# Designs tried in a protein design run: designed miniproteins, single chains, continued (4). Part 64

Each design is a single chain, and the fold is of that chain. pLDDT is the mean over its residues in the fold that is shown.

## One batch from the design tools (miniprotein)

Design m14345
Fold by ESMFold2-Fast:
Structure m14345 (fold): chain A 80 residues (1-80)
Amino acid sequence: SEELLKKAEELLKKAEELIKEAEKEEDKEKKLELLEKALELAKEALRLIGQVENPPLELILRGIGLILRIIGEIFELELE
C-alpha cells in the first residue's frame, strides 16, 4: 500500500540521519548504538516494503544497500 511505502521511506530517512549522527560521534560505544538503531529502522523499512504486493525495486535496493552499509561500518568499527 502507499501508506506502507511512505512509512518505509520515513524509516529509511531516519536510519540515514542516525548514520550521519554516528559519523559525528567520537565515542565508539555511542557510535555503535546509533548504527545498531539505524540497522533496526532499515530492517523494519524492508519488512514493510515486503508486505506490498508489487514494491518499487528502487526502495528494496535502497533498504538493502543501507543495511549493507551499516553492517560494514559496524564491522569496521569493531576491527579498528
Scores: mean pLDDT 87

Design m14346
Fold by ESMFold2-Fast:
Structure m14346 (fold): chain A 69 residues (1-69)
Amino acid sequence: LEEEAERLVKAMEAVEAGDYETARAYSEPLLERIRRAAELVEAGHPEAAAAVEELREISELAQAKLAAA
């Protein structure tokens, strides 16, 4: 989760720098996690709550890192 939060921060930094290619590269793994979580939610899997919670933690960690910068 820390690594995913770091990647999200790097993606946002790349956007600020106008480097959209790097931003896409860093955000692709997070987009896959979002797709996976959506699939689990749609299917009503018990794992859906854990997948959503992981995305929430990644978001909170990234927000904290950005606020500290």
Scores: mean pLDDT 77

Design m14347
Fold by ESMFold2-Fast:
Structure m14347 (fold): chain A 69 residues (1-69)
Amino acid sequence: SPLEKARELLRLAADAQTRTEMLVGLKEAIDYAKEAGDEELLRKAQEAYNTAFVDPEKARELAREAAGL
């Protein structure tokens, strides 16, 4: 389901080795969260994405939290 894909992409983004890989994963997670209609997950994924440009370690924490980890 789109919701399960969004959660898996958030987990992968949190474990990404580069900022570019993290951003790609978060962007895809945003798209799947939007498709799932989960407004809260969409907002959390968007926050992690925006944070990744200035603080990638904080973005990892936000991605883990959004994934329910």
Scores: mean pLDDT 85

Design m14348
Fold by ESMFold2-Fast:
Structure m14348 (fold): chain A 74 residues (1-74)
Amino acid sequence: DDRERAERLAEEAIRLGLEALREAKTLEAINLGIAGALGGIGALATLEFTGDARAALATAEAGLEVAREGLRRA
């Protein structure tokens, strides 16, 4: 189920990262929103090109944490 979790968390990271970017009032929030969204995209790319669900899950989890921090900073 690592693949399904990675896809779900990657999609969340992208959504929250973009939301942080929309709400951002500081450069820090903008940078964290972008980084979170890119983390989610990177997780999806890892699944597509390598099939490494564990690596994708770790990337998605990291991206989601960054996106959440971006929202807190927004």
Scores: mean pLDDT 87

Design m14349
Fold by ESMFold2-Fast:
Structure m14349 (fold): chain A 54 residues (1-54)
Amino acid sequence: MTPEEVARRIAEKLLKEGFSREQAKEAARTVLLHFGYSEEEADRLAEKVVEELG
């Protein structure tokens, strides 16, 4: 499973639990940072993940 897929699953779970899009994005960003992405790359991909989830 790719880091992006892990981030997406975490964001999706948080959105289903009633957390805000901002909280879901922050969680996805944190996951990507943990996998070694840069701060800029992690933020960009986390935004994309949350946008794709609605």
Scores: mean pLDDT 83

Design m14350
Fold by ESMFold2-Fast:
Structure m14350 (fold): chain A 60 residues (1-60)
Amino acid sequence: MEKKVKETAESLKGSSAGEIEDALSKIPGVKSVAVAETDEGIEVLVKIGDKIYTFLVEGK
């Protein structure tokens, strides 16, 4: 699951926060997605089961 989420996020480099949230929320097993725009890119928090994964989707 985590690998699929990371691969999907990598394919979304340069996408808007809304596009990233929508794409990740469609992955089976993802319970919630939160996104925040930062100086380094878009920070993403994804809840899968009882675990929360945080990673950065870089801008262009």
Scores: mean pLDDT 75

Design m14351
Fold by ESMFold2-Fast:
Structure m14351 (fold): chain A 62 residues (1-62)
Amino acid sequence: MKSLDEIADEVQKLYESGKLSAEDMKKLQKEFLKYLEENPNASEEELNEKFKELFEKIKKEA
């Protein structure tokens, strides 16, 4: 399974390559932060899965 750090690196690389806009990055961070606030007891696995879900959703909209 990809760690949260590996996913963050992948997102950063897509941003640097121009495949993700600054607005896409802000949307991803905002939605993930909201999930963290609503689920303070979420496991690392749940956080990784949610981040992947949000990232894939944003890639489809970009």
Scores: mean pLDDT 72

Design m14352
Fold by ESMFold2-Fast:
Structure m14352 (fold): chain A 55 residues (1-55)
Amino acid sequence: SEELKAAIEEILKETGRKQLTLAELRELAEKFDVDLLTVAEAELELLGREYERPE
């Protein structure tokens, strides 16, 4: 998911936003053929935040 993280960083730099919009999450999920949750997890990792999930 390194390419996905790079794409997220690029969008955030281009828009000046701190967080992706739902539309951007969906577009990245479609582009990389991954679940919306996978994109959200990559964004959270990039921002250095933990999120709780079942093990």
Scores: mean pLDDT 74

Design m14353
Fold by ESMFold2-Fast:
Structure m14353 (fold): chain A 65 residues (1-65)
Amino acid sequence: SLLEQQYRLEVTYGQSLIDLGRVNASRRDEYIQKGRDLIEQSQQRLQDQLRQEQQQELEQLLQQL
């Protein structure tokens, strides 16, 4: 799905920033923090979207009762 593709790309990019930070002493903290934040935000966004979709499906099911 597009959501899974976006999540995968964002996590890959975040991991790349962390790896870049590990080899770049002058910007290490900046890159590592940005990478961690991106991964965390991507995980949270995916979870929120899945929860929202589940709620919409449940609402439709209840309305058909």
Scores: mean pLDDT 80

Design m14354
Fold by ESMFold2-Fast:
Structure m14354 (fold): chain A 75 residues (1-75)
Amino acid sequence: HMARGANVLGLSAILATHGYLDGLPVNGVLDEAFAEALNRAIADHGLDVGELTPDSPEEKIAAALAALSRVPTPA
């Protein structure tokens, strides 16, 4: 199954807002570069969601989105 869809788009928006996608396209596809940026955001915020890869299951992608959605955005 391909790591793409609403959850990946939501993650793209959050990562872009926090500056993790500088130089990367916001395309809603969980490729290797996106997974690297996502794992950096998870580590920087101390989130207990585990490592994500392009082949991660949708349930794990949804868990990462839920965890990152709780990180406050700078106003």
Scores: mean pLDDT 73

Design m14355
Fold by ESMFold2-Fast:
Structure m14355 (fold): chain A 94 residues (1-94)
Amino acid sequence: SLSAEQRAAARAALAAATARIAEAVRNGDWDGVREVLRELARWLAELGASEDEMDRVFVGMALRLRDEYGVPDEVVLRVVAMGREAALEVLAAL
């Protein structure tokens, strides 16, 4: 459902959100991680993103956390699970 321009904006938002999540993880701030994921999910829902499109965005974020920030796999999996929970919560509220 996302246009090419919306996908480009989503990639930029993903990069910014990933950096914020990496910082929150470093600080042990899991409430901060949850808030960033909810903000991203709300923004993607406003753009008309489906649950599957949101999942692809969160998987892309997870790969960046691992590859660019050196976040351990178990922490990366936790962030993905929290992102999926945020997406379901946001979509259920629409």
Scores: mean pLDDT 83

Design m14356
Fold by ESMFold2-Fast:
Structure m14356 (fold): chain A 80 residues (1-80)
Amino acid sequence: MSREEIIELLEEVIEKLEAGEITAKEAVERLREAGVSLPLPENNEALIRQLKGIIRALRAGIHDTDFDALNRRAVAAVLA
């Protein structure tokens, strides 16, 4: 998938999580089916924050094909 397609998918998942339409488990499974592998979050709020961080990192032009590594870098960037 392109970077823009991944961002659109992440935004859709966030919207559905905030609306209560899907669970964190369903969100993680949907992302995995699209080739985005993420660690299981502690709760929905943690997952939403994590996904928003990934979107910001992708929009900032971080070029990493490993979404686990990208997620770790995005979290580090948000905390800095």
Scores: mean pLDDT 69

Design m14357
Fold by ESMFold2-Fast:
Structure m14357 (fold): chain A 83 residues (1-83)
Amino acid sequence: EEERIAEARDSLAAAQGTVEDAKKMLEEGGDPLEIYRKLVAAKLLAANAITLAEGLDPELMEQARKVLDEVNKLGKEVDEKIA
């Protein structure tokens, strides 16, 4: 179980870093499709963290859910720029 939590923490950290990269690209007027790809990657990493932490670390699950919420908000902003 300790290995699963370590993997969950790594996935969460990667998801958080990817969201921060996407936010910077969005603020700098980067390519909306490239930003979208980063948000998809962050969503998968956050979902993986939730799955791995389920029943083991509620705080980590909560942090991962916050990442998913942030991805959804940024995704709507990107969709508005593509359409």
Scores: mean pLDDT 83

Design m14358
Fold by ESMFold2-Fast:
Structure m14358 (fold): chain A 83 residues (1-83)
Amino acid sequence: APSPEELEVEIEIALAEAGIAVMEKVAEKTKNEELKKLVEEARELVERAREALAAGDLEEARKYLEEAFEKIKEAKKIADEIE
């Protein structure tokens, strides 16, 4: 069974993926290239987090997830400001 720390990272990856999927749809609907770029950057960071988790590097996985969530937060701010 995974450790509690491993499970927490897996949950955070799933949450980041869900947030990215929502922001991707917003970027596609609004035709906003800045949102699209932030979504692409967040996807890359989540992929790196998955690779780190697979390697057992939980600290590295969490660092990538923190960066991914910051990109998602930036995307949400831009989406909120679109009139």
Scores: mean pLDDT 85

Design m14359
Fold by ESMFold2-Fast:
Structure m14359 (fold): chain A 72 residues (1-72)
Amino acid sequence: MSIEELIEEIRKLSRELREAIKKGDYERALELAERLIELGEQFKKLGLTSLGEAVIHEAKKVKEEVLEKLKE
């Protein structure tokens, strides 16, 4: 996957994640957050460490919030 394709995929999944949260679809939101973490790891592998870490950090934050909602 090219860097351009990877950026577009992250942008798309981030939009889908926000929509899943708005709809209360926490299972879908968890799935999307996990996929964003995987894509962030791919950025790190390509040498874009700061960008990859930023994506992983945001996705993990959302994942923790979603997991707390699922415990309620």
Scores: mean pLDDT 82

Design m14360
Fold by ESMFold2-Fast:
Structure m14360 (fold): chain A 57 residues (1-57)
Amino acid sequence: SLVEEADRLAAKGYILSQQGKKDEAAEYFERAAELYRQAGLTDVSERLLKKAEELKK
């Protein structure tokens, strides 16, 4: 499902963030957010987009 795929992408983003790979982590959070948005989970999507934006600062 879209949610299961989004969860996997978000998990990968967290791992990359912990490794200091901020740009890669942001890309995974943005991909996860798009899938959450398509699944109707707008709040989760917006939180992940904010997290990605903070990592790209």
Scores: mean pLDDT 87

Design m14361
Fold by ESMFold2-Fast:
Structure m14361 (fold): chain A 75 residues (1-75)
Amino acid sequence: SEIEELEEKAREARELARKYEELARKYRELAKKAADNPEEKLRLEMTAGVYEVAAAAYRAVARRLEERARRLREE
């Protein structure tokens, strides 16, 4: 079923989004602990930013897949 495939892909995208959100949070915390090393803090903050962008992208993918599955169920 196309609906089942879309829902499966949406769950996968949400799982990846949660993983990247957790990584972003961990790197933000590491950056706070590296306050006495400005260069290291900046590198950790940049890494957190990359994970935040990845999480947002996967959340957007999941929303689009969920919306497509919903529309197909309503037809």
Scores: mean pLDDT 89

Design m14363
Fold by ESMFold2-Fast:
Structure m14363 (fold): chain A 89 residues (1-89)
Amino acid sequence: MEERRELAESLIGKIITAKVTLNGKTVERKFKVIGIAGDDLLLVEELDENKEKYLMLLHSETRFTIIGLADENGKLVSAEAEILSVEDE
């Protein structure tokens, strides 16, 4: 838990490029880490036209779950993701 907190803190202000799989479709997405919500839980903003905010649950240095995506019925869903790169802003 401590090691995940240290990993989370190291990612603040970074840009994460990840492969996100949602509804059978895999796409590359970019997120800016804007804060920490828990020991392994980051607040991120997607770097797209909508600039939506999501929670990112860290599993490791290479994998996370995106939380806060809405499906077509407005239900909150989670999507699994693989980190491709971490860049400074």
Scores: mean pLDDT 76

Design m14364
Fold by ESMFold2-Fast:
Structure m14364 (fold): chain A 58 residues (1-58)
Amino acid sequence: MAAEEELRRAIELARRARAALLAHGYSDEEARELTRKALLSLGYSEEQAEEAVRAAFA
């Protein structure tokens, strides 16, 4: 389903962003906030961004 596929894509993007940010020395808290902002800038909803960040940082 389109919504499920969008969430899966958001989670993959969040995991990739997390890995890159942590590799560059950002804290877990900073990486979480920057990843959330990146997803919002790509057009994901607040709910989708929150769920993706939660899954990626679990």
Scores: mean pLDDT 82

Design m14365
Fold by ESMFold2-Fast:
Structure m14365 (fold): chain A 77 residues (1-77)
Amino acid sequence: SLEEEIRAEYERIRNITSPEERKKLEQRFKEIREKVAAGKATRDEQIFLLAKAVLEIEKQGGSVEAALRAAVEALEG
């Protein structure tokens, strides 16, 4: 399911703890965000962006489950 795809990507990103790999993640996030704004992002790139947003909500003390549901609704329309 779409929720499972976003959750899997969120878990993958969450497990990246090395400074080098995190720097690569932030660069990829910037590039994909620009593609989404231009209407040129793939489904996988949209899932990545949403998974990264879920991680940022978790860092702010927000609910991961609520963020995942919102991400699914955003991508499904």
Scores: mean pLDDT 83

Design m14366
Fold by ESMFold2-Fast:
Structure m14366 (fold): chain A 81 residues (1-81)
Amino acid sequence: SLEEARELLEEAEELLKEAVKTLKTDGGGSPKAIELAERALELGHRAAELGRDDPELYLRGGVTAGLAGIVLGVSRLIASK
């Protein structure tokens, strides 16, 4: 549903914002940054999938998932050392 897609998108965008903030304050290897980025990626992808027929929801969900994936990748790389 579009309402569900919108709610997931809003949550994903907030989680991504928190992940980026945590990455800047705690460093990229922070377990909190990794967890937030993983959740943002999952919810952003689900928002894009549910909002597939809405170009704005699909694009925003996809962008959020993509950025979360980058944050996650960087954070995991730093954490692995």
Scores: mean pLDDT 82

Design m14367
Fold by ESMFold2-Fast:
Order: C-alpha cells, then sequence, then structure tokens
Structure m14367 (fold): chain A 73 residues (1-73)
C-alpha cells in the first residue's frame, strides 16, 4: 500500500489523492489496473509495454510501481 502511495506522490498527486490511489490498488485491483492502463496509454506508452507493466502488478508490485512512475513522469 505505501509503495503505491509513494508512486502517486511522485507523480504529483496531493497526499489525500495518493492515499485513495494506494487504497484502490489493494481494495479494487481490477479498477486500479484499468485506470493505470488509461493513464499509461495517455502518455503514449506502447500497448505492448503497457501490458508488460500491468503483468508486473501480480508478480512484482515494486517493479510495477517503478515502471508506472517512470512512464508517468
Amino acid sequence: MEEFREAALAAGMAPEGAERFAELAVTDPELFKREARTALLSKDVPREEVEAILALFDTDPLGFIRRVGAALA
């Protein structure tokens, strides 16, 4: 949870927004994945890379966070 919050803060979200973002990642991961996909595509990340990043959510959550943060920066 705190790792998602830190990624959201690094992306420029307000602390309250970052907390809600981190909570969503734990309580509704499917909605979180949909929002992350939309955000990454809006930053012109290739579809293949977006799918690879989303696959990390279940296997390497820290790698997922770092790749999403880097793509959104």
Scores: mean pLDDT 70

Design m14369
Fold by ESMFold2-Fast:
Structure m14369 (fold): chain A 55 residues (1-55)
Amino acid sequence: MLSKEEKEELAEKMEKESGVKLTIDEEKDELIDEGGGVRFSDEEAKLLIEYLEKS
């Protein structure tokens, strides 16, 4: 499971690089987009970090 700090860093990177605004859903401890339509699980967030690092 990702730490809150790791999720915050990922959200900031996504906003800066892609313009997608992400926030942390404190109830489920998941990342969610501004429209609420897309949720990122811990596994999906880890894959996203790997792709951002390789890009």
Scores: mean pLDDT 68

Design m14370
Fold by ESMFold2-Fast:
Order: C-alpha cells, then sequence, then structure tokens
Structure m14370 (fold): chain A 81 residues (1-81)
C-alpha cells in the first residue's frame, strides 16, 4: 500500500489526542505516529495496513476492533497542510 497520502503533520480532532500535533511517517509498510514533547519527536503509535483510512472530510481515521478502551480509541486527525 502506498502510504504517501497519509504522511504528514496532523492535529487530533477527537479522541485522546484531540488538540495535539501528531506526525505520521511510513515505516516498513506501517503508519507510525510521533508526538512532539519538549522539542523532541517521540514514537507513540504504529498502525498496521488496513486499520486506517481517510474519511470523506480528509481526516485520518483508525479502525479499532472489539476490546476497545480509552487507550485504543485514538480518534481522528486532520492534516495541517
Amino acid sequence: MDLSPFVGDYVGTSGVFKGKTIRFEEKDGKLVGYIKENGEWKKIMEIAPGKFELNEKGELVFTVKPGINAKDLIGTFKKKS
């Protein structure tokens, strides 16, 4: 899967990262999320192919299966550029 359309800086629009800036990069066919804390980018999530998409509004959305808790429900993200 070409992940280039998903790469970039996003702002959380819902979920546990609402209002936070997350950077998504492609690594080993996966989408990897980083958060900037104290001027440094820290890896916080890694999303397997087939567990994310862009919705009709252009927001990045992650599909979470049964067993969802607050930690697993990461919400939606809007690209900053």
Scores: mean pLDDT 68

Design m14371
Fold by ESMFold2-Fast:
Structure m14371 (fold): chain A 82 residues (1-82)
Amino acid sequence: MELTILQLRWIALATQLDLLKRQPGADEALLARLEELLRRAEELLRKALAGKATPEELEELRRLLEEAIRLEDELVAQLPPL
């Protein structure tokens, strides 16, 4: 169940990133940081799904996803009022 939860979190974050990139006034530096975090998380997730990830790499994947959530919250907070 852990890998399924991490995969679903990554999919949700990647989907939200695509939506945020379409919003006027989104912070380009935060968008770039979020893209990089999700790219790194995807590499670790692919390794985990192949059964090749170490427990340390799974912990790093969790940390990257938690940081991505915080960056998405910051991006949303910085958007002009709709």
Scores: mean pLDDT 80

Design m14372
Fold by ESMFold2-Fast:
Structure m14372 (fold): chain A 73 residues (1-73)
Amino acid sequence: LTPQEEADVHLALGLIYDYLADQAEKRGDKESAIKSYELAIKHYEEAIRLDPQNETARKNLEEVKKKLEELKS
């Protein structure tokens, strides 16, 4: 994989874990939501490392970090 292709894979994984975390929150599964948001953060950060200009990854990372802080409060 090129760095751009690797960034795209990490963005896709971030989106999948973000979606799974949202679904876990909706069913009241806080532990699964936290775990999935942490995995989403990891993948969004890797996408940004490989493609620093990826606005989608940056915006979603900021939103997920905010949600995770709220869940941990």
Scores: mean pLDDT 89

Design m14373
Fold by ESMFold2-Fast:
Structure m14373 (fold): chain A 62 residues (1-62)
Amino acid sequence: MTEEERERALRKLVEAMRKHGIAPPEDFDDPEAMKKLFEAAGLTEEERQAAIEYLRDLREGK
């Protein structure tokens, strides 16, 4: 995955989160809700890995 493709994947995720009203820390604890969000955002398996790392970073509060 290129850096540009990774940025697009994260952008899709953020837009889907906004449209579905997903709250950043609390809703990350529901793996089925996150999986449905990833599918709704149209993420591939590789894009989902990038998204999961981004979400973990947000939860830890880098």
Scores: mean pLDDT 68

Design m14374
Fold by ESMFold2-Fast:
Structure m14374 (fold): chain A 66 residues (1-66)
Amino acid sequence: DEIKEELKKRLEEAGASEEDAEKIAEAVYNGDGDTAERLVLQAAARGEADLEKAGEAVKWAWEQIK
């Protein structure tokens, strides 16, 4: 899925690990916005991802899926 691949790329550019990017992308793909938001917040709290960039990546993917 091109949208899922682009979302993973944007999440990694935000500083998320490949594992975290995959988990967040799976949550978005499954329509589980609460899990996606929680995973982004947890990665940002660890200092591993930029919260603003990761949040914008998830928001972008939701708009593509609609």
Scores: mean pLDDT 80

Design m14375
Fold by ESMFold2-Fast:
Structure m14375 (fold): chain A 81 residues (1-81)
Amino acid sequence: SLEELLAEAKELAEKALELAREALKLAKTKEELLRAIGLVLAAIGLILETELAKTLEEAERILARAKALLEEAEALLKKLK
């Protein structure tokens, strides 16, 4: 439902903010920081694109792409010990 998609978008947005804060704490190089923040910002951009989705299926696909980028950012940050 649209209500469920909005809830998912909010959860992903909260996760994006958390990962951005972790990147600031864990990154040891400018390259590590920019890569992690870049993935987070790309995910936020996709979450915002769900507002332009004409169908529920399109919104779900966009959110799935955002989730994948956040998972990549989280994996990157876990490697930064």
Scores: mean pLDDT 81

Design m14376
Fold by ESMFold2-Fast:
Structure m14376 (fold): chain A 65 residues (1-65)
Amino acid sequence: INEEAIRKAIAQGTEESFAMARISLAVEALINPAVREAVDRLVGKPTEEQVREALAIVREALAAA
């Protein structure tokens, strides 16, 4: 998974970038419920605040010990 790719995709909103970010998120979401929940919150019409919160959750999940 790559947090930079996720951030770039969400910020730019391009289909190509979203596809790459979704692939990265999907791999982690299969084994990490926090990432899955963050991805689910981005589905639909997320606000800028929700996007930032989701990215923070993903980052924390990746760093979890």
Scores: mean pLDDT 59

Design m14377
Fold by ESMFold2-Fast:
Order: C-alpha cells, then structure tokens, then sequence
Structure m14377 (fold): chain A 60 residues (1-60)
C-alpha cells in the first residue's frame, strides 16, 4: 500500500471514532488534518474526507 492509501485508511478510522462520539464536525476536521499531514492538498483532503463521511469508496 502507498503512503496515500494508508493515510486514507487512518483518516477513515479517526473519522469513525468522532462519529461514534456524535461529533461529525470534528470527524471531518480530523480526517482533513490526517490527509494534509500525508501530503494531500487542502482541497483534495476535504473531498476525500467528505467521501469518507458519506461512506463512499476512495481511490487514491
């Protein structure tokens, strides 16, 4: 797996934790931060985070 694929998996895990706590806004922000740290642009990170929160498959 590439570093980008690992980052998407980690972002999904972090988002799932916040969603379980009822904090959807924090889930989105946390996913975006994980993706940006992995080298995604802010706009790309936000699009991927939206797909993660919607339960969609993410290809990177």
Amino acid sequence: LSDREVAVAMAALVAAVYIALGEEEKAFEAAVRVLEKAGFSREEAEEIARKILAGENVEV
Scores: mean pLDDT 80

Design m14378
Fold by ESMFold2-Fast:
Structure m14378 (fold): chain A 72 residues (1-72)
Amino acid sequence: SMLDKVIEMLENAIKGLEEDPSLVIVRALIHELSKIDPELAKEIEEFLKKVNGDVEKTKEYLKKKLEELKKK
């Protein structure tokens, strides 16, 4: 399902950020998500802007979004 694909993308991005906390990984996630879940991509982009590009805060936000999606 599209939901399973979104979950996989978030899990892969979070794993990547644990190894290398870089904005490149966050930007790549937003770009790929925009093709399948543009609303979630926009939420993540807006959060990233709100925290002034703080990768650690964004990683924690992604973990929370992942937990919410897994409960659906």
Scores: mean pLDDT 86

Design m14379
Fold by ESMFold2-Fast:
Structure m14379 (fold): chain A 62 residues (1-62)
Amino acid sequence: DRRERIQLAVNRATTAALDAGAFDPEEVRRLARRAAEEEGVPDAAEQIARVVQRSLQAHRAL
């Protein structure tokens, strides 16, 4: 299911960004693209990057 693959890519990229301390938008886009390719949804890379950035900003604000 495409939705499940996108969710897995979001989780993967978010975990990678948190582990690396990477909050720079360009680094987040790079991690999101890699995760999207690994989950077979490369066309969703920009969508995944936006979701990940939103999650990281919420986490940072706490």
Scores: mean pLDDT 79

Design m14380
Fold by ESMFold2-Fast:
Structure m14380 (fold): chain A 62 residues (1-62)
Amino acid sequence: PTREQAEALVARAEEAAARGDYETAAKLYLQASLHYDALGDRARAAEARARAEELGKLVRQQ
């Protein structure tokens, strides 16, 4: 995976969250975290994973 692909996934996740699609946003953030892990960017991978977990909690509240 490339850094550009990971950043594109984050951008798509932010758009999904902005429109209230928390399930899609959580999945996209999780996918971005895996891309960052593969790139060795553990800090950004952890950040994306945390966002996925937070949004996943919101899915159950809808």
Scores: mean pLDDT 83

Design m14381
Fold by ESMFold2-Fast:
Order: C-alpha cells, then sequence, then structure tokens
Structure m14381 (fold): chain A 62 residues (1-62)
C-alpha cells in the first residue's frame, strides 16, 4: 500500500543520503530503514532519501 506522510517541521539534510524537507511537503514512504528513519520520496521534487520519522505525520495509507 502507498503510505503518505506530511513534513511537520523544516529539516536540513546533513548528508547526501538525507532529504532536505519543508514543512507541509508530502512524502511517499518507500521503506522502513530503522526505528527512527524511513526512505521516502518527496512528491513535489521527486527526490528520494533518508528522513527522520520524528519530522513526519501520517496522512494516508492506500
Amino acid sequence: PKVLVEVKEDFEAKSEKELTLKKGDILEVLEIVDGEHVLAKNLKTGEEGIVPKKYLELVSVE
């Protein structure tokens, strides 16, 4: 199922593997990396990378 999450707060990527996020961006969760991180795709930019779960809120699952 397609899992959509919303970014709750701005986040600046600290490595090439991470996504820079803006509050209100909608991401698709592609994979659970660990208890604190997901691999996600930013639907606005098309960029993929690692995102800390604490910045995300669940919007929908389909």
Scores: mean pLDDT 81

Design m14382
Fold by ESMFold2-Fast:
Structure m14382 (fold): chain A 88 residues (1-88)
Amino acid sequence: EEAARRKAIAELTAQASNTVYKLLKEGKSIEEIVKAVEDIIRQAPDVEGAERVTKAAVSTAQFYGNDEAAKAIKEAGEKVIERLREER
């Protein structure tokens, strides 16, 4: 129960960071990066998990010097989180 939730969040967090890194290295567009990250954030079990996944993706983009991608990921993640909040 609790352990499964924490494991899911940890796996999604790692997946989001790895996805952002790979897509940035491949020179993919900000739109493609945002779409891939949104798909990962939507898999989060709750709002807290979605926030953690979004934060990891944003931090990864910033670390590799792409502030535009980081900003776009943050905005997209906030929209997904708002939708999750509508369902408790």
Scores: mean pLDDT 84

Design m14383
Fold by ESMFold2-Fast:
Structure m14383 (fold): chain A 60 residues (1-60)
Amino acid sequence: GAMEEAERIARETGERVARAKDVKEAAEYGREGMRRLEALGLSPEEAERLVTRGVIEAGG
């Protein structure tokens, strides 16, 4: 469902951000992930929360 897709996008985005070569690339991956989540109907605040969680989980 849409929530499973959102969790997949958040995890994928988090991994890309965590493995980015520099801060600029990390920001670009984060923005792309945010846009993909918003396209699924999530609010900007919900998208940011999921991406942040994904980055923390990938960096742990």
Scores: mean pLDDT 84

